# Designs tried in a protein design run: designed miniproteins, single chains, continued (5). Part 39

Each design is a single chain, and the fold is of that chain. pLDDT is the mean over its residues in the fold that is shown.

## One batch from the design tools (miniprotein)

Design m17331
Fold by ESMFold2-Fast:
Structure m17331 (fold): chain A 63 residues (1-63)
Amino acid sequence: SLSEEEQRERYEKLVEKLAETYGISRAEAERVLEAQRRGFENQDDAAVVAEATALLLAVHARA
């Protein structure tokens, strides 16, 4: 399992990547990741990003 420090670093990197990719704030990216609820430590980063991306697209797929 990942250490607490390693988990925090992975989380911070995911927040940055989501914010940069979608042009959203860090706070918005953090809310999206928090909505996963399962914790990213039990999944690879690609799977976590894919789920977060699906949530973002669902929210912004209005028109």
Scores: mean pLDDT 64

Design m17332
Fold by ESMFold2-Fast:
Structure m17332 (fold): chain A 95 residues (1-95)
Amino acid sequence: MEEIEEFKKKAEEEVKKLKEEATKKRILGESYRSLSEMNRSVAKIASHDPESKKKSLELSEENEKQSEEYEKEAKKLEEEAKKLEEKAKKEIEEL
């Protein structure tokens, strides 16, 4: 009984850590998406300066890539958390 409870606590702590890290990655992804949209808006305003427009568009594209990377990382962490929950549940049921 005590050994099972220790295993449950460890699994719950690992799952919680993965979910918290996933949440942080999602917040970062949303922040970069907002920055990308802002830089796109700046590029539209800077239509009279080709160099400034190009720079703002490049920053927008870079921020979009960062947003996509953080979203992918968050999804991977969420999947890892789900697999750990399923594995822990199965191991407890087999005991």
Scores: mean pLDDT 82

Design m17333
Fold by ESMFold2-Fast:
Structure m17333 (fold): chain A 96 residues (1-96)
Amino acid sequence: MKKKIEEIRKKLEEIRKKLGKENDEILSKIMEIVDKKMEELGKYSELSEEERFELQKEAIKELTKKGEIEEEIAELILMLAEGVSEEEQLKRMLEK
């Protein structure tokens, strides 16, 4: 168990470092897709928290499918968008 936890911690740290280096570019791409989807819906500020999160998930899935972001980075961004703690992030990675 300890060795597996240490390996997952290192992997999560490397994913966070990648996100930190590319954060502005990745977030810009996500927001561009979200803004486009919001424009198509005719809504700019009247979305519920759940509706906004669903649009973010769709944007992230689209970028991942296109190969513009790595699946592991996409998973971390989704966890951050949910507002999960670092401990919860580690727990979810361990449950895989």
Scores: mean pLDDT 70

Design m17334
Fold by ESMFold2-Fast:
Structure m17334 (fold): chain A 63 residues (1-63)
Amino acid sequence: SRLERIYEGLKAAVDSGDPVVLAAARHELQLLSEEELEQLIEMAEKDGDKKLAAFIREVLAER
């Protein structure tokens, strides 16, 4: 699905730790709905990826 592709890209971005890649990932998240962000957080939590979940929550908190 579209969200699965976004999720895989976000995971790679967060794992990279590259500031430019992280900034691009943050921008992509800002284009998503709150519902889509919540779904991505749930996916990260199910994977046990606390770092990715925290990254997505930071964007949601800016709404």
Scores: mean pLDDT 85

Design m17335
Fold by ESMFold2-Fast:
Structure m17335 (fold): chain A 92 residues (1-92)
Amino acid sequence: TDQIQRQQRITALIGRMSVSIRRNDWDQFNQYYQQLRQNLPDSAIPYLDQMVQSLQQGDYSRFYYYTAQVYQIVGMDQSIVDSFRQQSQQYS
């Protein structure tokens, strides 16, 4: 379905953004960040901005927390959202 395809696209972009920062590829990181801004609803953008700051700071607890908030907004299954909230606690 269109919703599942959007969710898969968002998940892939977040993953690629995370990989880019680990490789110190700031140009790719910024490109994926801009693609996420274009593919997310305005209500998710504040949480995306917090995810980006968390990744730049190496704060994986906050990264997983804000990823869960983005996933909640785009309609991911609650089990997936809860999984990312649990990951946030593991890095606390």
Scores: mean pLDDT 85

Design m17336
Fold by ESMFold2-Fast:
Structure m17336 (fold): chain A 59 residues (1-59)
Amino acid sequence: SEDIKLIQSTIKNLEQLREELRRLGEKSDPQTQERYDRAIQLVDKSIERLKKELEELQK
């Protein structure tokens, strides 16, 4: 379905964003790295919610 494809695409984009934030954080000072780590935590929560929604739509 269109909704399933949209959610899958969104998860993929968020996973790519997560990797980019991780790379940027590794090159940053400790204070800036902490901010990237917090952003990654928010992205991870969004991915988890979308994966659960995807599982419900596929049942």
Scores: mean pLDDT 87

Design m17337
Fold by ESMFold2-Fast:
Structure m17337 (fold): chain A 60 residues (1-60)
Amino acid sequence: MKEEEEIEKRQKELGERSKKSIEKLGEQGTLGLTPEEVEEFKKQAELSSKHSVRDIAEQR
């Protein structure tokens, strides 16, 4: 296995989980955000997950 494959899988999983959590909170109305703000949060969570996983890998 290549380290890159593991990083990509983890980025996908983390991104999926973050997006689902934000989506669920938006549906429950607990965030009090507009649909546009919810979409921005999803994008930011996806970018953050990619950056975080890469930083951890670079410490190897």
Scores: mean pLDDT 65

Design m17338
Fold by ESMFold2-Fast:
Structure m17338 (fold): chain A 68 residues (1-68)
Amino acid sequence: METAETYAKKGIDYLRQGNYKEALEAFLKALELEYDPGVFNTAEYLVDILGDEEARKKLEELRKKFEE
């Protein structure tokens, strides 16, 4: 069973390989399990690079989930 930390590490590995889309998907999965500002900022950066509107909406939903 994958943890938030495991997904974040997979995302970093994908970034090192230049697989930005797979990296973004991994970071979004990490954020679904546990919010982390560093992971959020990295995912937002990747959304801007990729122009992925679906991922942008998902990221906004996750942000709202962690707002008091």
Scores: mean pLDDT 80

Design m17339
Fold by ESMFold2-Fast:
Structure m17339 (fold): chain A 87 residues (1-87)
Amino acid sequence: PRLPPLVLSAEQVEAEIAILEESLRNDASLDETLARLEAFLRSQGVPDEQIEAVVAGFRELAALVGTERAKRLLLASLRSELEALRS
């Protein structure tokens, strides 16, 4: 399909980056970080199916590499996406 499962504006990606940066600064738990991301995505009208897929993927990544590393990897990915959206 032409559209990826989750498409966000630059402003929405910046908001997700802010949530992850705050989560890393405060050493927030995986569940606290996911709760904030889920609440944000729902507030933006993202379908529940897509939110559940994002949450499942993040939990799987955290299980493999640890919570802090998973947050850092997602943050790097979002920063790359934001840079592409601004180009």
Scores: mean pLDDT 80

Design m17340
Fold by ESMFold2-Fast:
Structure m17340 (fold): chain A 87 residues (1-87)
Amino acid sequence: MEEEKKEKERKKIQEEFIKYLDEMLKLQEEVRPEMDPEEQELLDQFKAKLPEVKEKIKNIKEEENIENLKEAVEKFPAIKKEYYEYK
């Protein structure tokens, strides 16, 4: 019923967000050697936190949190096009 449909939609959004984070990390890793030392440290910190972020995404059960995730994704220009393909 409606709860199952909402759960499927939430899972789809969560999986797409995780996919986008993985793609963004991959792109950043490719240019890491050309980054400033400070940027490299920020990337390394993000990479270290990524498993925790993915777990938080998987455990989000509130619609407000899903909307905040959508907003965060939309703030990254490189991933905006793919995100809209799932609306």
Scores: mean pLDDT 63

Design m17341
Fold by ESMFold2-Fast:
Structure m17341 (fold): chain A 82 residues (1-82)
Amino acid sequence: SKIEEIRKLLEEAKKYAEQGNAEKAIKLLREALAIAKTLDQNDSRVQIIIDAIEQAIKLIEQGNLEGAISALSDIIKYLESL
């Protein structure tokens, strides 16, 4: 499913962020974001996913890798509950 694909990309992005590889983490998050934008945009759950991915990207771009890792952990748990 697309949700499972997004989850795997977010888990991989989190691992790269934990390794300090910001460039690879952002690349994977942008791939996850592209998939999320193909989902039903009128579904509030989809907006939660999109907003969380965009926030994680911003945190990494600001050098806040710890904040990004925390945000990614939260959204991954959310996706596992769907």
Scores: mean pLDDT 89

Design m17342
Fold by ESMFold2-Fast:
Structure m17342 (fold): chain A 80 residues (1-80)
Amino acid sequence: SPLPPPPMTPRGQELLAQAIEKIREGRVDEAIELFEEAIKNGDISLETAISVLRMARDAVQDDPELVKRIEEVIERLEKR
């Protein structure tokens, strides 16, 4: 059985926060680049990134445009 994903690093947490801010600004491509950097550097696992994005989507259900942007980021990360 695979081990549980490692906890996010402090750098991963900062990059995640910046990526979420870029999603809010409509800068989806920049958000994806920040996630890909964090995953490539081992600051966050893909599985953890997807889980956190799904939680963020649930937290912003009152903003359908933001929900759609978060779903686009999830889809793009899953296709990499």
Scores: mean pLDDT 80

Design m17343
Fold by ESMFold2-Fast:
Structure m17343 (fold): chain A 80 residues (1-80)
Amino acid sequence: MEELAERLYEVVLPVAEAEGFSEEQARKAAEIAAEMIKKLVEEVGAEAALAKLREAAAASSNPRESALLLRVADVVEEVL
């Protein structure tokens, strides 16, 4: 859990800073994302959770959002 939040913070921080958010806001966003992902994994399993993240990335019309979701999925796969 803590490892997932830390790894997500590394991915989220550059994007958050580019958008003008603080390090504290980036940390909070990573922690919220980690909790949401943990809940999704508990409900549908790791494989289905990863598939949903990658499907969301493919469905995104925003290339930056798509790239971020793919990086999040890669981190989740590595930690699980």
Scores: mean pLDDT 79

Design m17344
Fold by ESMFold2-Fast:
Structure m17344 (fold): chain A 84 residues (1-84)
Amino acid sequence: MLEEAKRLAERAAAAVAAGDLEAAQAEEERFRELAATLSDEEKLEALRAAVEAALAIPAAALAAATGLPVAVVRADVAAMRAKL
């Protein structure tokens, strides 16, 4: 079920990029429920995939979803990616 968890994370990120926050919330809820059934190692791998999917969201879409300026979002994404 690790591959399904990764797929749910990608779908949640795609929904955020599309501005569909209701769909994003539904996919995130399914991801959390599925992740709870995984081993600790698989949970970490699923979370890494979720972070990578989130960092791939266009900065403008993340800015719209969070209310942050695009420049701040770009700087934060770059800093987070450097830690991976």
Scores: mean pLDDT 78

Design m17345
Fold by ESMFold2-Fast:
Order: structure tokens, then sequence, then C-alpha cells
Structure m17345 (fold): chain A 60 residues (1-60)
């Protein structure tokens, strides 16, 4: 159905964004930042990803 196709496309988009966010997190760990700076950046990234997931879910 159209609804199933829309849900599938949204799920694929979510997964791509999550994979990109995780890659950015790994790059932050590689930059020679302190553990505290990396932890803060990862927490901010996780919060942004969670907000994006909530927005995509709200769209149906």
Amino acid sequence: SAEERQAQLKQQAKQQLLDKARELSRQLEATGRTPDQVAKANAELDAAVAELEAQLKALG
C-alpha cells in the first residue's frame, strides 16, 4: 500500500541519518579531543538524532 511504502521510505531515511550521525561521532573521537569533550559532543549528537527520529515518527 501507499502507507506501507511511505513508512518504508521514512525508515530508510532514518537509518541513513543514524549511520551518518554515528560516523560523525567516530570522527569526533579521532580528533584528539579530551574524553569529556567527546562525551559532550556525543550526548548532543544523540539528543539531535532522537529529536529527528521523533519528528520523522510524527510525520507518520
Scores: mean pLDDT 73

Design m17346
Fold by ESMFold2-Fast:
Structure m17346 (fold): chain A 99 residues (1-99)
Amino acid sequence: MKEEQEKKVEEVVEAFKRLLEEAEEAARNQDEERIKEIEEKVEKLIKEAGEEAVTAAVLVAQEELKGPSPTPAGQELLEKARKILEEHAEEVLKAIEKI
């Protein structure tokens, strides 16, 4: 990758790690409003950043989403995030295979 793309991937990975950390904290506090805000931010980041965000999200999901959430709302959020990341990763892989 070019240095510009590498830096963008790093920034997206850091953003996702921060959002997952915030989601875990919000889930621990049962803050439903905060959890919804984080869900919207994750979805927007994936949509706006494109393929690089999908790659970064998969890396983050593999590291951060292994553990169980202490709250049902938090578990639902983490499962939804994981599913979105996995679905987008499949699209990226299919595109690469087609080339």
Scores: mean pLDDT 61

Design m17347
Fold by ESMFold2-Fast:
Structure m17347 (fold): chain A 62 residues (1-62)
Amino acid sequence: RAAALVERMKAALRAIAADGGPLSEEQVAAGIALLDSRAPGEPGAADVRSGADSLAATVPEP
């Protein structure tokens, strides 16, 4: 689950950069590197899970 979430977050960072968001190429690369270094073999799930829960709770309902 953590690896899949990290990949999703990397995709989101790339999408934000492509969409012309406030993140520079360097910021996106740094974010991806940070996610990559935090993911390998670490369960580090508590904060990641809380983040996922917040995203699920913040569902945009029209």
Scores: mean pLDDT 61

Design m17348
Fold by ESMFold2-Fast:
Structure m17348 (fold): chain A 98 residues (1-98)
Amino acid sequence: MEHAEKAKEYGKKAGEYAKKGLGEKAFEYGRQAALHAIKGADDGHGKEAYEGGRKAAEYAQKGSREAEKKGLKEAAIYGGIAAGLAGIAAGVSRVAAK
């Protein structure tokens, strides 16, 4: 449970930093979101980890799109990478849940 909640929290931070034009921070928080989703799956909470990682990807993608609308191309790219990392981690967590 705790790792899934941290994945969502770090995903929100990734989106907010992308929106602010801080691409490197957006990427680092996206990486943390992915790591916590994987840890949640390893702890036997694969369904919760999948949902946490999925929500993290949604938040990071939203921030990436807002950055793109503001013309912050580099921050939008880093936010998109963060969303991709969280999404891949969610997919891995779903497989582990079987």
Scores: mean pLDDT 77

Design m17349
Fold by ESMFold2-Fast:
Structure m17349 (fold): chain A 62 residues (1-62)
Amino acid sequence: MELSKEQFEKLKEKLNELVDQGIDVDVEVVRKILAELGIEGAEKLSSEEIKEIIDNGILKLL
């Protein structure tokens, strides 16, 4: 993952907020959040890499 620790923590916070609100987190939602956070190269992440980020972020909340 090409994310800094700060960027990854902000992504986790946003993903956890969406999960808490009952919003389904999919690849497109994560890609949009990464772009909103100004993460360079977010558009180059594959669907599999984004799913790995979701699993790491959401699983840590569970």
Scores: mean pLDDT 68

Design m17350
Fold by ESMFold2-Fast:
Formats: C-alpha cells, sequence, structure tokens
Structure m17350 (fold): chain A 68 residues (1-68)
C-alpha cells in the first residue's frame, strides 16, 4: 500500500538529500501526493507519483533563489 511505501521513501529521501531542509520538503510533498492518490483512487503507481514529485522538488529548489 502507499502508506507502507512512504516509510521506505522517507528513509531513502533522507539518505539521498544531504540537506535536512530539502529532505523535509521532499517528505512533505510525498505525504501530500499520497493523500491525493488515496483520495482520487488513481491507477498511477507510487513510483510514477514519486518521479513527478522529484521533478517538482528540483524545480522548487531552483525557485528558492528568493530565499538566498
Amino acid sequence: MLEEEVDRLEARIREEEPDEFDADVLISFVRMVLGIQKSSKTPLSLEEAIEELRRILRKAEEGTKKAK
């Protein structure tokens, strides 16, 4: 189930993202996508959702120029 996958994903995200803040943002997005997926009962796999999420996160990282 999606919820089980989230735990594994959170662990992976923390390992792949050395920056704690970036990891936190990614995890928040994963949780959001999980909620949407469950609500919509979409046939999309978790992997597809995560792939899209990672792309969005990369764009968000660039968008943080305002914070710098």
Scores: mean pLDDT 62

Design m17351
Fold by ESMFold2-Fast:
Structure m17351 (fold): chain A 82 residues (1-82)
Amino acid sequence: MEKVEKALEEIKKFREDMKQKKLADISLEEFIERLVKKYGPEAVAEAHAKLLEELIPEITEENKEKLEKAKEALEEALKESE
């Protein structure tokens, strides 16, 4: 559970940093790949699912596109870990 919570906090921090333009040069896909390497694909997938639950009322069309790319990266990482 610790890894899932840490991965979720990292994803939330990345979103806040993007809003503040602190990490403008890092793509969401690269960020997710780093999280998978650090916390493992299962923990990152669970964190992503929790993030989607929280973001449902806040998701715009633009944010949805970025989240779909992150989901694809996580699914590929999970498939390779099996």
Scores: mean pLDDT 67

Design m17352
Fold by ESMFold2-Fast:
Structure m17352 (fold): chain A 80 residues (1-80)
Amino acid sequence: MLEEAREHIERAERSEGEEALRHLREAVRALAKASGEEAKELADRAARIAAELAGREKDLEMQIELSVVLLAAAVLHVTS
């Protein structure tokens, strides 16, 4: 579970656009089933990546999807 989330976060960091969004969504999905300090740290990392991508995105639909992922990751960070 946590290893799956970490792998998706690492792939998101190495990706752009839709591919990065897909990996962030899978990471958030995996983190929703996890708890503890490592899950909290990975959720924070996912939130930071989502915020960076949303900030440089020009497509409104993609910005909305990245913002949803950012919110989900932020919630997981504080609830882990």
Scores: mean pLDDT 82

Design m17353
Fold by ESMFold2-Fast:
Order: C-alpha cells, then sequence, then structure tokens
Structure m17353 (fold): chain A 106 residues (1-106)
C-alpha cells in the first residue's frame, strides 16, 4: 500500500527529528489501548474486537488525546489513532513509538 508506506516513512522521519526531551509519560492502560487500536484501525477491524471493547479502547485514547491537547473533540472509532499517528509519535516515549510503528507495519 503506497499510502501506508509513505505514512510509515513520514512517521520514521518524525521519530528521528523529534526533540526527545519533549516526550510525555504514557500510562500503561493508554499504551495498551493505542497499540490495540493502531493494529485494529490500520487493518480495518482485523483482528476482530467486540464493539464493547472497541468503545472502551476508543474512550481511553480519546480522553488521553484531549488531555494532551492533540485533539479538541473526541474522534469516532476507526480514526482515533490512525488520524493522529504523527502527533502521537511526536510525544510518546521512543519505546512506545517503535511499538506503534511495528503494530502499524503488521
Amino acid sequence: DPEREALIARLEKILQERDDSKTVEVPKEVEEAILKLTEWESRLGIPYIPDEEILKLSKIVNEWLLEKGIVDRPLPPYSVVLENLEDIIRIVPKELAEKILEAFRR
């Protein structure tokens, strides 16, 4: 997918050029929610996750994105992580950024 490859290259550039001193601590629950939603949204709902769990994960990530000022309003499912990947990669710890890129590549 040329658009996916272009996005990965852009995210890798952000990770290389970012100021690591400006990264924020991410709670484990938010980290796990971001990773699950990255994989799920990037693969259009594969693997299957029940609607109740998707709504819960989306709420966790939306609340964190609002707290960090990345978004000004909650986003619907299928767009919570994918549409904000560049801003997320700019501020998360390096280890989490690398895990997000790996989940997105899968």
Scores: mean pLDDT 75

Design m17354
Fold by ESMFold2-Fast:
Structure m17354 (fold): chain A 64 residues (1-64)
Amino acid sequence: SAAAEAAKRAEDEALAEEAERHLVRYVITGDRAALERAEELLKQITDPELRAGMERGIAAARAA
């Protein structure tokens, strides 16, 4: 249903936002615990587009 799809998208977006905050913290501070938290949150994201975006962000942060 449209309502179930919207709820799932909202959950995935909230997880992506939380993962992004941890990734930004890692980039600024070098805190590996923040990177680990971002990677753990990535595992919970089921939307393929949001997941792929977060995977690219983590890869870029690791390469920096």
Scores: mean pLDDT 85

Design m17355
Fold by ESMFold2-Fast:
Structure m17355 (fold): chain A 87 residues (1-87)
Amino acid sequence: ALEELEKLFEEAKEAIERKDAEKALKLGQEIMRKVLETLPNLPEEKVNEIEKLLLAAYLYVKDSDDVERALEYLERARKLVIELLEE
């Protein structure tokens, strides 16, 4: 589970660095699906927090072409997911 999530986050980072907004969105959706499969009792507030961070990363690529900000939001989502998996 963790290794698959780390791979998805790395692929999302690469998509963002290449400014591939469509692929970044798809990978964000795959990350959310995998998080929900791995953490079936995750509170809705945490689900919403992860979704908002991933959406922010996507929007910074799509609307602003701001790779640095997009990567900051992706990293925040990654850290939150890892912390939740370690609890």
Scores: mean pLDDT 84

Design m17356
Fold by ESMFold2-Fast:
Order: structure tokens, then C-alpha cells, then sequence
Structure m17356 (fold): chain A 82 residues (1-82)
């Protein structure tokens, strides 16, 4: 059941990367926030490995974007999973 959430999280992370490279910071942040929420949902459904993987990617991209708040939120969730 988590497979759809994993695919969706990955798609949103790619969308965030593309938007960021295009200079659309608002779209990038929104897509990254959506990916974070999908990763949280995967964790709630027991998919700890996928959740950790996607939250790590969200954290790294948020840092690249200078979104310290989103990066810290992702880091906090990773620590809750570990």
C-alpha cells in the first residue's frame, strides 16, 4: 500500500528539484512540503525505510534552497524514525 506514497513522494521531490533549478522557489518549496507530508504518511503506514529515504532527500534539497525551517522539520522526523 505504501508503494503509491513512495512513488508520489519521489515525484514531488523531482518536481521540487526542477522548480528550484528553474528559479521558481515557491513551487519548489510547495512540492518539497508535499513530499515531506507523503513521507510522513509512508512512516505512519509502517514504511520506515522509504520514509527515511525521502525525508533525507527533502532535508538535503531544503538546505540547498536555504529553507532552514523545512530542513529542520525533516531532520526532526528522521530522528523520530531512527
Amino acid sequence: KSAILSVAAGVHIVAAEVAYEMGDRETARQALRDALNLAKKAYELGDKESAKKFLTRVKELARRMGDDELAQEAEKLIKEIE
Scores: mean pLDDT 81

Design m17357
Fold by ESMFold2-Fast:
Structure m17357 (fold): chain A 80 residues (1-80)
Amino acid sequence: SDEVNQAARDAARLLEEQKEEILNYLAANPELLPAAIAHVEALIETVRQQKAQGLLEPAIADELIARLEEILQQLKELQA
């Protein structure tokens, strides 16, 4: 739906705008990293499922997945 696609675009934009603040907060609170990682992984799987079902336009889904994979990698680096 147009609403779901718009929400995904808004989420990708918000993630880029807030990424540094989120990463700084989690770096200061490393006990939250396992839950944050699990949450991002669950979001990626949800977006992949919505793409597979045709609920999200492929280009919009791929952009959101790319943003989520970038933050996931940075969270895993903070945990290492």
Scores: mean pLDDT 87

Design m17358
Fold by ESMFold2-Fast:
Structure m17358 (fold): chain A 62 residues (1-62)
Amino acid sequence: GDHAAEIRAVIEEYDLKPEYLEPLLRFLLREYEAYLQDPNKTPVSAREFTRRFLDGVAPLFA
């Protein structure tokens, strides 16, 4: 979907090891869809959601 393309683009900006790209994309897409379904959460873009996640954990995947 559209969100998958946005999440992939952000992951590629972080220069992570190639083997982590598809697992992270699948994980983040599921997490983002769950986030959007939670009425107690402030809506954010797929790109912003991905950046927030990767800013905290990117060193673990580089």
Scores: mean pLDDT 79

Design m17359
Fold by ESMFold2-Fast:
Structure m17359 (fold): chain A 70 residues (1-70)
Amino acid sequence: DMEKKLDKLRAELEKKKAKSGGIDGDIYDSLIRMIDSIKDILAKKKQGMTSQQILDMYKEKAKKREKEKE
């Protein structure tokens, strides 16, 4: 199960980030974000969403981030 493997990897990266004391925290944050994106795609695909619906949801999330920055 890819989803469970991604969950374990994410938890491991969070623990490594905490243990590093902030050293390489930006690298761990980037890796965690990549895992979250892959998990989100897999979850939506598993729910029977089309590629277009998944893309539209990602565009909506991007717009929300821009609104939160400004």
Scores: mean pLDDT 71

Design m17360
Fold by ESMFold2-Fast:
Structure m17360 (fold): chain A 80 residues (1-80)
Amino acid sequence: SHADELIKKADEAEKNGNLKEAAELYRQAAVSAFNEGDYEKAATFYRRAADLYEKLGEEQKARSYRTGADFFEKLYKKKK
């Protein structure tokens, strides 16, 4: 899927120490997963993006993406 391709690119960027690029790619992967109806994957990668933004000192972005992850988590838990 498009989400899986973005995850692969994000993992590569993180391994290379490009944390900002990795965070943006995980964010894009989460949005792609959401559009594919995979709310669990969307929550997971939005949370990973938030963690990376926190490490980068981007507190507002980290908080926003953590909130988004919580929202996606509620969506997939409510379906089950």
Scores: mean pLDDT 84

Design m17361
Fold by ESMFold2-Fast:
Structure m17361 (fold): chain A 78 residues (1-78)
Amino acid sequence: STLTLADVNKDGTISLSEIAALQKLILNQSTNPKVQALDANKDGKVDLTDLVLVLVTLQSLGYKIDPSAVADVSALFK
């Protein structure tokens, strides 16, 4: 699942390194079927908006997300 893909080391914590790797996958391989599973808004494209939606969903499910990484991702939309 998308949630399992975000937590690569399966420790229940989403680190800066994991978020950076996910961001690079979205930017460089949007046509890859595994990356298309990250299409959280179901618009047929995978972009940084989908990354933000995935991070918000993970946080609501109780995953620990590095707050500094969320701020950095948000800045990319400006």
Scores: mean pLDDT 57

Design m17362
Fold by ESMFold2-Fast:
Structure m17362 (fold): chain A 68 residues (1-68)
Amino acid sequence: MKVEIRVPIDLSNPSLAAAKLVGYMLSGELRKDGLWLVKILDERVEGDELVITGEAEEGLSPAEAADA
């Protein structure tokens, strides 16, 4: 399913936005809903947020499935 992830950014420091995105992907707000991010479809900036549209699936990510 398509999901939208919003990451607060400082536009003067785009590397901080990348670090926050990695945090979202790894520690996953999506994981609390039983979802994992399969791929990134689009990235855009809206005001002070980096908006990432991705495809998510229910179940275990490949990393989690490897540990199961």
Scores: mean pLDDT 63

Design m17363
Fold by ESMFold2-Fast:
Structure m17363 (fold): chain A 80 residues (1-80)
Amino acid sequence: SPKERFIEYLEEVIKRMEEVAKTLPPEQAAEIQKLIDQLKEILTRMKEASDEEFNKLLKEASKLIQELFRKLVDARVAQA
């Protein structure tokens, strides 16, 4: 189902971002890890969610993914 595909996608995103966080300085890694932890909480809730709650959580996950990419860009700029 589309729901199951999104859950699988989000699990892969979390795994890859945890790997990226290991390559960052401690301060930047901590900021990224906070966002990863929030995505993990949303992922857990998504597995048990009704369709209405799933759509709400999807929007929250999308916002957190955008913030995560912003923080990664900021971390790369700080390295330059």
Scores: mean pLDDT 83

Design m17364
Fold by ESMFold2-Fast:
Structure m17364 (fold): chain A 63 residues (1-63)
Amino acid sequence: LSPELREKVIELQRLFGLPEDGVLDDAARAALRYYLREEEQPGAVPSGLFSEEERRELRALLA
């Protein structure tokens, strides 16, 4: 991950109450899958954490 994307993963971990280590372990990957799915639904989670290109990169990493 780029340093900028890793910092955003830490922010995601903070949002979900996970350890803020920037590591995509099983819990962080689960939270990321949830966020990427629910971000497409208005009001479900805070939007705008990831850019469109970062969302594509993260979806590829989760595949």
Scores: mean pLDDT 74

Design m17365
Fold by ESMFold2-Fast:
Structure m17365 (fold): chain A 85 residues (1-85)
Amino acid sequence: KEELIEEAVELLGQLGVALRLAGYSEDEIIARLKELVERATGLRLPEAPSLGALVRVIEERFRGLSEEELRRLIEALKAEIQRVL
């Protein structure tokens, strides 16, 4: 399970970089990542002042997810990265 959490966090970072390269602002990136995670997992995330703060909250919340939920999130993240690139 820890390996799946690490992969999901790594992919969130990669998506954040891809969105920044595509010209999105930091606030837009934070909002988009939050929406994607909420949609894929059913979690509701608080407002985050930075990408790093969002990732820390997400890591904590991911410990409550099943391996199947984490795998679903990983696939959603991979698909979004490919769409942005």
Scores: mean pLDDT 78

Design m17366
Fold by ESMFold2-Fast:
Structure m17366 (fold): chain A 111 residues (1-111)
Amino acid sequence: SAAEEEARANLAEMPESGLAVGGALGAPDTEVVVIVGRWDPAAGRMVAVATGVGEGPGGVGEAEAAEDAARRAERLGLPEAAEIARAFADAMRGLDPEAQQERARAAVERM
């Protein structure tokens, strides 16, 4: 999908482990894709470790996609990736964005 292509392009531009988003942020009825990536120093590139999909306006699609990515990461035994995705979902729901940013950063440091 166009959202997945955008998320993968954004992931490739990231300088370190974290979360990339694709899809029109805030647009109604647009698919949103979230990818949690881990920096692979041996490969010199970002590697996608968990992907989630959501749909909905005003941050709903972003939160849903991140929650889907978190559930997939948990099933793969990747708790740090799940934590990054959950922090983003909580931030999109308006739950203390500064605390969620620190939570995500701490999870990245554990990857």
Scores: mean pLDDT 83

